# Designs tried in a protein design run: designed miniproteins, single chains, continued (3). Part 63

Each design is a single chain, and the fold is of that chain. pLDDT is the mean over its residues in the fold that is shown.

## One batch from the design tools (miniprotein)

Design m10310
Fold by ESMFold2-Fast:
Structure m10310 (fold): chain A 110 residues (1-110)
Amino acid sequence: APTLTMPESVEAKEGESVTLTVTGDASILGSSPVYWYKQKEGELPQLLIKDNSTLAAGVPSRFTGSKSGTTATLTIKNVKKEDEAIYYVSAYDAATKEWVSSPGTKLTVK
């Protein structure tokens, strides 16, 4: 099955910038926009970025998204302790005609 790949975990220091990356099949990331989500334990997923780079309503401007080729990135500037969460993407796979989600990267803030 077409897949999206992310690191299992990433660490950042409070106040630093961190970049999360997802890579995947061209049928997913080469043709379709990505959607970035933040998932905290016990909470509903929060949409952060839609259409590769458009900030969702109510989301702080320190979050930015981009996509180039088969790589999508989420950059978090001035990382805060409240940013500790699992971050993942969802995108449409044109080959299978199904929505797919990445496994997610756990961000830890020190």
Scores: mean pLDDT 85

Design m10311
Fold by ESMFold2-Fast:
Structure m10311 (fold): chain A 67 residues (1-67)
Amino acid sequence: VEELEKKFIEALKNGDVEAARQAAYELGKKDIRKATNVLAKAIKEGVDPDIVRSAAEAVLRGTAEAL
């Protein structure tokens, strides 16, 4: 979980859409609260809105599949 959180943060910071989506999806499946916290911080730090939107969708899809 900590590795997924770190990968997600790094991908968002680097503007890597593909890596951000993969990490977001996996983290959303395992821990929606951590995924949501990472997204909230990214928004506050001014990460590209398109990347944030793609990652947010991946979090929701991962969470839905875990149910």
Scores: mean pLDDT 80

Design m10313
Fold by ESMFold2-Fast:
Structure m10313 (fold): chain A 64 residues (1-64)
Amino acid sequence: SSSQKELEELEEAAFRVLLEQGLPEERARRVARAIAESSYLSGLSKEETVKTAETVGRVLLERE
């Protein structure tokens, strides 16, 4: 099985969400990696990972 491919897909999904919310690319990459790893270990779907990234992005940008 390609667990690496699954992790990569979660990371890409989270990264896209964070960029769309206005995080700088470098920060978005680091945060997306952390979200993807956490989601993978927790057995979260791609959809759930996207929702997690939306929440994390909002928290990080709440005060801007």
Scores: mean pLDDT 84

Design m10314
Fold by ESMFold2-Fast:
Structure m10314 (fold): chain A 60 residues (1-60)
Amino acid sequence: DIEKKLRKLLVELAEKKTGIKLPEELVDASGDELAEYLRSLGLSEDEIQELLAEAVEKLN
């Protein structure tokens, strides 16, 4: 439950940051697979880590 909410937040934050709509299947994907997809869009490791931290904070 919490993992799905985290991935949904990550997808929403990534979409907001990139302006690109991501595939809905990424909500069910692993965190590693989502990170790989974000790298393919040109996001740096630091940017991906910041998105993850922001999503975790929003869950709390």
Scores: mean pLDDT 78

Design m10315
Fold by ESMFold2-Fast:
Structure m10315 (fold): chain A 100 residues (1-100)
Amino acid sequence: MKVIFVAEKSNPEAIALAEKDAEEYRKQGKEAEVRLVDGDPLTEGMRLAAEIARKGGEPVLVVAYLPGTNAVVAIYVTPDARFEERDGKIVATDLNSVIA
């Protein structure tokens, strides 16, 4: 399973954490990449993961570093994943996604 670590381009602390975590995962023999985004890491990360999962035909784990907090959100996204934004929240449809 591929893992993507998502951080805001404007947040150097989150970028450093994402790079560190991705490197640790690669050392464990897992596919991991860092994606820098303009905007909310969770929202953009889920969109990106859904596209990657759809094109690759395999599940993707998103690890998003939330701005203004010490919180990290991990979401498992399948190739058949559907989601939409409602009231500023991402609502999963036809998804066996787990927020960890």
Scores: mean pLDDT 72

Design m10317
Fold by ESMFold2-Fast:
Structure m10317 (fold): chain A 109 residues (1-109)
Amino acid sequence: GREDFREAARRAAEAVEEALKKGVTHISVQIIATDADGRREVAFAATATSKEELKTVIEMFRALAEGDREAFREAAQRLGMTPEDVDAYFAHLDALVARGARFEVRVEL
């Protein structure tokens, strides 16, 4: 549910923070939703190609973990997401949560 998503977002932020501390400059992070039938889909995806973008991705996942949609919008705009992209993302997320999806983090360096 919503708490599972927030926990996944927190773990995503921590994974990006650890990558940044290790000098990583390129990372792809996904939160993957799994339904009751085992079907998987991407709930959220972010790619960073610089240390500055990595810091912004950390801010985005921290905002998601805290349920702070305004902080998420501000950080997401710095990575080129439009307000319409953010609204579509939150609508999709709310639908996944309503369906009782479970959430996992996938990180690729």
Scores: mean pLDDT 85

Design m10318
Fold by ESMFold2-Fast:
Parts: sequence; C-alpha cells; structure tokens
Structure m10318 (fold): chain A 95 residues (1-95)
Amino acid sequence: SEEEIKARVEQLLDEVGRLLDEAESLINKYKETKNKEYLEQARKVLAEVRAKIDEIRTLLKQLSGEDGLLPLIRLAVLEGAASYLEMQVDKLEKE
C-alpha cells in the first residue's frame, strides 16, 4: 500500500540522518586524532548512505502528490549533506 511505502521511506530517511551524524562524528574524530581509520570508516558509512538514498528514490517513484513531494524535499537536503561530508573526507585524505 502507499501507506506502507510512505512508512518505509520515512524510516529510511531517519536512518540516513543518523548515518550522516555518524559520518560527521567519525570525521571529527579524525581531526582530533589524525587516525586515518576514522576516514575509512566515514567512507563506509557514506557508501551505506548512498545505498539508502537509492532505495528511497526507487520507493518515491511509487508515491504521488504531497506524499511524494515532502519526502523528496527531505531527501534533497540529506543528499546535499552527504555530498558535503564526501567532499570533506576527500579533502582530509589529501592531508
């Protein structure tokens, strides 16, 4: 049902938010410790974020009107955050 798809999308959006917070925490740990293992862990978390974003985009194709629009706006914000953190990891790996 559309309600089940909407609930799954909201769950995945919440999971993406938590994973982005985890990636930022790992990047901050690298800045404090200079231990490159934290950047490797951040990359793995960001790869999981991208996989969940792809799943959300696939599910959103099954929603219409406002039920699709509001999650799509939230997804765009989270996708921007993911891109920002990916750029941070790329920059820090060159240091």
Scores: mean pLDDT 89

Design m10319
Fold by ESMFold2-Fast:
Structure m10319 (fold): chain A 78 residues (1-78)
Amino acid sequence: MDKEAEELLKKGKEYLKKAKEALEQGDYKSAYEYAQRAVELADKAIELSTDEEIRKEAEELKKEALGVLGRARRGLQA
């Protein structure tokens, strides 16, 4: 389980990085899609993790991804 959670966490961090890069470029649509995917992966990692450290990292990933998602959503409406 923890190895699967680690892989989901790693993939989620990659999507968060892509979301932040898209946000910096003003590509709010791509930023929204990448951030949403990062949230989904973080939620799955939290669900599957039995290790406290992995769970903590997944919770931080989700928090950051939700922040990017909110900023991208506001950019799309501006």
Scores: mean pLDDT 84

Design m10320
Fold by ESMFold2-Fast:
Structure m10320 (fold): chain A 95 residues (1-95)
Amino acid sequence: PLPSPVEEFSRLLRGLGVSDSLVERASEAFREAMELARETVEQDASPEQREAVQQMLTILDELRRTALREGSISEEEFDRLLERFREERERYRAL
């Protein structure tokens, strides 16, 4: 079967030398963002819910771009980005 977007994202980060633990955490975040994005498309989601999901996806793209630019990502930078992701996820859940 063709690799899923999550599998391609995981493969990219692993190929860049990102640790397996960080790859797994990033892949879980990506899976969650994709599921919420699907939900906002299929349901009459509010503009605020769509914005929160868009920010979650933007943060994951920033993670990918940082790893590509630096050839890796530090645990500190990764934790900073995941904290921002969690804030947007909690904002979505509060709506």
Scores: mean pLDDT 79

Design m10321
Fold by ESMFold2-Fast:
Structure m10321 (fold): chain A 71 residues (1-71)
Amino acid sequence: SRLEAEIELGMAALSLAVAKVLKTKGVDPSKEAETAIYYAQKALKLAKEEGDEELVKEAQKIIKDAQKLLK
C-alpha cells in the first residue's frame, strides 16, 4: 500500500539523517547508511507497485545519498 511505502521511506530517511550526522562527527556511518538503503529499497518496490513516481524518486534519492556515505 502507499501507506506502507511511506512508512518504509520514513524509516530510510531517519536512518540517512542519522548517518549524515555521524559522518559530520567523524563517526563511521556505515551501519546507518546500510539501514537507510535497506528501507529505501523496500519503499522503492512498494512505490513501483503503487505507480507513485514521487515516492519512487524519493526512494532512489535516499539510496544514492546513502551509497555516497559508504564511499
Scores: mean pLDDT 88

Design m10322
Fold by ESMFold2-Fast:
Formats: sequence, structure tokens, C-alpha cells
Structure m10322 (fold): chain A 69 residues (1-69)
Amino acid sequence: MEEKLAEYVARAEADPTDVYSLVKAALLNPGHPAVVAAARRAREILGDSYDTEVAKAAPQAVKEVEALK
């Protein structure tokens, strides 16, 4: 599980617009400092589009994260 969190965080840090990886990281550990920082960067870059991108990514991200359990 921690390996997947590190992978998703690394993807979100490399590309702040990769909301799909960010949502997966947040589902695993929403309080992690790197996840919180990546979410702030994504919101700053995407602005009003952030909520729309999160909503589009969430169903598949939830399905993928649940499959890891």
C-alpha cells in the first residue's frame, strides 16, 4: 500500500495536472503532507477546473484504490 502511495505522490509531484494520481494518493492517505501539498498545487494551476477534474477522476480512482485492498 505505501509503495502505491509513493508512486501516486511522485506522479502528482511531477505533473500537478495529473488529478487522477492525486485523487488516488488522497484516497490512500488524505492527511499526508506530500498529498496536501500536491492538492494545493493542482488547485492553484487548474483553478475552477480543479473540482471538475476531481469529479471526473474520482469514480475510476476509487475503483482502482479499492482493488489494492
Scores: mean pLDDT 80

Design m10323
Fold by ESMFold2-Fast:
Structure m10323 (fold): chain A 63 residues (1-63)
Amino acid sequence: SLSITPNYVTAEDIERLKEAALELLKKGEKVYFSSEETGKEAASLIPDSEFVVENGRYVVKKK
């Protein structure tokens, strides 16, 4: 759609991050996010992943 919204972080942006995050999680790496909302959303889209806040950092890791 051509609709302009105040939110410029789209589901497609999350999907791109999801692909990169999934590759890192397969290697046992942690993925760090700049916001809690984005981290939680990424974790909800990635199977067998969990969202954790560690030392004020937003982290997604494999269960």
Scores: mean pLDDT 68

Design m10324
Fold by ESMFold2-Fast:
Structure m10324 (fold): chain A 55 residues (1-55)
Amino acid sequence: MSVEEAVKKLIEAFPEILDLPESVARPLLEDYAKAKNLDFEELLKEFRRRKEEHA
């Protein structure tokens, strides 16, 4: 699973995550990255991109 696909699936499962402050979303993203065996920094970067598109 790519970082982009993983972030897309996370948002589909928990769309409210886009409305959370980064300080609240960060530990969820860190756990998700560990669960999917993905790089946290890459996942966070893609999440930030998606959040900017949402805003």
Scores: mean pLDDT 80

Design m10325
Fold by ESMFold2-Fast:
Structure m10325 (fold): chain A 68 residues (1-68)
Amino acid sequence: MLLSSEEGDEIALHLVDLYESLPEEIREEAIKELRKLGDEISKNKEKLTAEEIKEKIEEAVKKVKEKG
């Protein structure tokens, strides 16, 4: 595992904040986007740095917020 526990906690908090900020109506779409992102990260965990993972999350957050 290349991520420190602190970095993992920071990423988890970002996801929680995103989820809680969304209206219920678009929450299902947000879950689908986050699930896709999680699958991609899981498959490439050995090749992705913490910074790259954070950037992918920020991009997904931006896309979801543009719909909300």
Scores: mean pLDDT 65

Design m10326
Fold by ESMFold2-Fast:
Structure m10326 (fold): chain A 67 residues (1-67)
Amino acid sequence: SSAEEEGKKQQEERLKELEKIAEEVGKMVDEKKYKEIAKKARENPSLGGKAYGEIVNEKAKAEEEKK
């Protein structure tokens, strides 16, 4: 009976991680460290089964088109 809650928890964790990465990348864009973050995010298994880099890119593009 917590199967549905588990799904929501995964989605929330995914969003939190995306926001965390977005904030860190935004702050460190001026420095080359943003590349290390992208590499680490790609090496780590994402909750959605996708690499963080792709999720961040898709979100950014979706927001641009959604606008």
Scores: mean pLDDT 57

Design m10327
Fold by ESMFold2-Fast:
Structure m10327 (fold): chain A 67 residues (1-67)
Amino acid sequence: MVDELSKVAREYQELKQQGKLSPEEAKEISELIQKAVDAIRAGNFEEAKKYLKKAEELLKKSKKKSE
């Protein structure tokens, strides 16, 4: 779980630094990461996995959408 969170957070930071995320996309992805962190803190690892998966899908879409 923690490794999955770290991977998603690293991919998010990398795309953000490369300017491949719009402010709106960055907000949506960071919101999903925060929800995953909140779920982990609550012990809801199944919910955390769902949020991380959604963030990962958005990261993939942002990468594909590059002009």
Scores: mean pLDDT 78

Design m10328
Fold by ESMFold2-Fast:
Structure m10328 (fold): chain A 86 residues (1-86)
Amino acid sequence: SLNKELLEAILHYERGNIDEALREFKKAGDIAKELIEKDPSLEKNPTVQKLIKAKEAYDAGNYDEAVKILEELFKDLREGKLDLVP
């Protein structure tokens, strides 16, 4: 589940387990790409957009950019603004 992998990534980040957070975050991005192939309207979801961007950064070896996006999603969760995929 995309929501499960995303929440696990955020939880690892909050605990300071950055390497585990990035691994789960990449899994969430991989799932997001698969979901967009089945439902292209999901590409308009801000959380999905951030996950795709983070996956592209991770795949390019730009781990600092991937961490920054994960931090933005963590902030969105804390502020009650994280729009989870239905």
Scores: mean pLDDT 82

Design m10329
Fold by ESMFold2-Fast:
Structure m10329 (fold): chain A 55 residues (1-55)
Amino acid sequence: SERVKELEEQLRIAEKQFEEFKKNKHLYDKDTYEENLKSMQERIEKLKAELEKAK
């Protein structure tokens, strides 16, 4: 399915960006870091849910 491939690619990119963001924690103010971290986690969770629904 094209949709499954799109979601898998988006999830791969989002997880990679999340890991890179965590490595750069020292570049951010606490509040900015926590807000971005939460936003990225929510996006990953939504992508995982959509991927499971698409399978």
Scores: mean pLDDT 85

Design m10330
Fold by ESMFold2-Fast:
Structure m10330 (fold): chain A 97 residues (1-97)
Amino acid sequence: MVEAAKKAAETLVRAAREGESLVEALEKAIEVAEKLGAHEKAINALKAALAGARGDSEAAREYGTKAGIRPEKSDPEAAESVEVVARGVAEARAIVD
């Protein structure tokens, strides 16, 4: 699961570096995350970022909640996967700006 999150984050950053919009880069990252079986919380974190990039604040909040705010007593790999994805999103935003 963590490895799938890393590959999704790498896809996101690469797409941003190749001149894709943040929306397009996030859509590609979500596809990679789902195909490789990334944790549902990591996929929801990507979907929250995508909704935010599209200006849908309500969907961004809903997916952000599903991604989990505090992974206390949850799968440690889920927490790490969300962290990896969040860092990828931050880097992609910096590249696109």
Scores: mean pLDDT 77

Design m10332
Fold by ESMFold2-Fast:
Structure m10332 (fold): chain A 95 residues (1-95)
Amino acid sequence: MEEEKREKKLEELAKELEELVKEGAPEEKINEKIREIAELEGVDPSLLDDILTNLDLEERLAAVALAAGLAREGKSVAEIRRELEEALARYRATL
């Protein structure tokens, strides 16, 4: 894959996502941008579906970023799911 083009596209999508959140855009539009970012980052579709259906907006953004990083490190879907559950539990415990 062309890394430079991927990085530029990710930066553009991240800016668009931030703008949508700041504007109070409908959840459907926000989720569409999250899906585009996740797909470009190589996040597994089953993990993405779990993230989009079971988490609030801030949790979705953090979960996609974490899942993308772990996928880049070569972690399995099962390992990523476990790490997401642990991170979410810690995040909720500190609120």
Scores: mean pLDDT 76

Design m10333
Fold by ESMFold2-Fast:
Structure m10333 (fold): chain A 65 residues (1-65)
Amino acid sequence: MKEITIIGAGTSGKKKIEEIIKTEEKGTKVTIVDPSEKALEEAKKKLEEAGFKVETIVADPVEYL
C-alpha cells in the first residue's frame, strides 16, 4: 500500500493535497503533520471526500525535519 506524508498543512501543504487528489490512486494512505488541529481537520475532510485514507498528527513541523 502506498503511503504519503505531508509535513505542514498550510499554503504549501494545501497545494500538495490538491496534487495528491488529482494524481494518486484512491485508497492511498496520507499522513498529515501540523500544529493546527483545525488545519488537520480541514485537510482530512478534503482527502477523505476524495477517497483517501487519512491519519493526522498534531505536532510542530520543525520537530519532523
Scores: mean pLDDT 75

Design m10335
Fold by ESMFold2-Fast:
Structure m10335 (fold): chain A 60 residues (1-60)
Amino acid sequence: ATSAEILALIREAAEAERAGDYRRAAELYFQASKMLAERGDLELAEILRERAREAEEKAR
């Protein structure tokens, strides 16, 4: 994945979160986190993973 692809996912996730679509936000944050982890960017991956978990809880 390119940096542009990861940034696009994060932007979409943040937009979904602001719109109250927490399920979509969680899916996009998890996807971006996985791609960051594959690149070795473990700190940002963990931050997005936590945001994904919070969004997932709000979606229930």
Scores: mean pLDDT 83

Design m10336
Fold by ESMFold2-Fast:
Structure m10336 (fold): chain A 78 residues (1-78)
Amino acid sequence: MEEIRRAAEGLARGVAELAKDPEKAAELRALVEEQLAEAASTLSPEVVEAVRAALEAALAGDVEAAAEHLVRAAELAL
């Protein structure tokens, strides 16, 4: 649990750092949506929604909310 939370916080911080550049933020959003669309047939709708929520929070610079959504996605996938 704590290890998953630490990994989620690290990932959220990385995305928030990239999001400081509007061009990188747009590219990352497009890339994640493309990957989610491809994986949508194998992932539950709840996992897809949690990953989208995490991305939007991280792009807004809300690392704490992004990490929380990532932890939820991991819990739903387990």
Scores: mean pLDDT 78

Design m10337
Fold by ESMFold2-Fast:
Structure m10337 (fold): chain A 72 residues (1-72)
Amino acid sequence: STELSKAVQEVAKALMEVASHDEASKATQETAKYLQQGDYEKAKEIAVKKALEAGSEEGAKKSEEAIEKLKE
């Protein structure tokens, strides 16, 4: 869906600001996989963990908010 695509794009943007391109791409792909399966909690866990590992509390919050919007 367009909403799911937007969430994936927002996560990718947040992670790419703080992690290497390779690590951000891998985390974004895993997040997208779980979002496509409807496992929003696992997708959120992956994105938030990667952002925090990269030292970005803001990136973690943005990733969480993007995924939480899909539940609305």
Scores: mean pLDDT 80

Design m10338
Fold by ESMFold2-Fast:
Structure m10338 (fold): chain A 63 residues (1-63)
Amino acid sequence: SDAELEKAKQAGLEAAKEGKEAMDKGLAEAIKKGMELAAAFAEGVAEIEKYAAYAAKALREHS
């Protein structure tokens, strides 16, 4: 009985450790993906600003 309790406790501790490791890895991957998306959005904003500059120039030349 005590040996079975110890075995169950060890299994629970190992499962908790595996869960924490999986969570830490998932968080690191989420942060990396967040940074990639932020870079892509920054590039998109730069293209929009460039397009807006072209539109402003066209309005100046035809107004």
Scores: mean pLDDT 79

Design m10339
Fold by ESMFold2-Fast:
Structure m10339 (fold): chain A 63 residues (1-63)
Amino acid sequence: MSTLSEEELREEVERVIREHPDFTAEQVATQVGLRHGLKMSPESYRLAYEIARELLAERRAAE
């Protein structure tokens, strides 16, 4: 497929959260999409959102 892999999406989500720790999961997924829009399917956007939500929840649970 010409889209980003799940591992690549996770790396990009982690990078956006590091750069913008106050972003919501939706804002994180949107930023990933802005950088990689042509490589992002609707399914990739949903997956990026789910990864962002999980990572943000982990950070909030740890703090």
Scores: mean pLDDT 76

Design m10340
Fold by ESMFold2-Fast:
Structure m10340 (fold): chain A 58 residues (1-58)
Amino acid sequence: MSDEQAEKGIADAEALLKAGDPRGAAAAFGMLARESEQAGNEKAAARARELMDRALAL
């Protein structure tokens, strides 16, 4: 997964937060974290996990 693909995934999940769907956003961030790890992009995986935790706290 490229950094640009990770950024787009984050933007899509953030749009769910803006729409009032923190549960959907958390699921999207969790999926992005798994895909980033599978692709070896540890930085993107860590960022997605941080955002997932924030969404779950809402």
Scores: mean pLDDT 80

Design m10341
Fold by ESMFold2-Fast:
Structure m10341 (fold): chain A 89 residues (1-89)
Amino acid sequence: KKLVFTPSMSLEEIFKKAKELNPSVSLTISEIEERIRNGELTKEQLGSWVATLLLLAQKAERQDDLAILSQLPDKATPEQLAEALLAVR
């Protein structure tokens, strides 16, 4: 599911919202990857998934996933967002 974040939100507020959504129980990365490969996700949807996975990776202390997602530039293209999402495991 999408998460809506504003650029002005603190990391603590973003973490609180992620917890409330309880994204829980095996993110099906394969389903996300399939939608990305088929071009079914908009840039905004890709950005929302990157934000969601970044928060979950930080909460779960997954340093490898954090390194991948943190390498994205501030104005990442849809292609860069898609590649980062496909690299997360």
Scores: mean pLDDT 58

Design m10342
Fold by ESMFold2-Fast:
Parts: structure tokens; C-alpha cells; sequence
Structure m10342 (fold): chain A 65 residues (1-65)
């Protein structure tokens, strides 16, 4: 089974979005917007843009921890 950069990126987006929805409801809406943009970028083959949004989601979560 081949795991692509796209699949890894989408899995990270889903993980971070899940954390935001469960533990940080105040940033849920912003996290959902970033997740949407990241998934769209990965599905379009724009891995750099997708990774940028994943990094922004991680920074958003880090600010709350």
C-alpha cells in the first residue's frame, strides 16, 4: 500500500481539525477554514500550499497549548 504526500497531508489536516473541534471550540471555525484550504490544495496537487495550511493549523493549536 503506497502512502502519498497528499494522503499524509490530508491525514494531518483531519487530525489537527479533530483536536481543535474537541479541545479548542474557540478556534474551531478558523481551524475548519484552514482544513478546507489545505484539503483543496492537496487535491489540486499543490503540496507546498497544502503543507503551508497544515503548518498554520499546527501553529494555531500550539498557541493554545
Amino acid sequence: MEITDEEIGIALVEMYLGIAKSHFPEIKEEAEKLADKAIEAFQAGNLDEGRKYVEEMKKLLDEKE
Scores: mean pLDDT 78

Design m10343
Fold by ESMFold2-Fast:
Structure m10343 (fold): chain A 60 residues (1-60)
Amino acid sequence: SAMEERAREAAERLRALREEAILALSKDGNVQLAEQLAAEARALYDELSPEEQELASRLL
């Protein structure tokens, strides 16, 4: 379904943002970039419907 596709794409993007934030902190000590990536992840999650948020959370 379209909802499942959106949740899957969101989960993939959230995972990528989390991995980038971890690398920014652990490799470069770049707190500003890590904070920007975390903010982007929060905004992405908040744009999802409650049902899409639940599904995306299960896929993470």
Scores: mean pLDDT 86

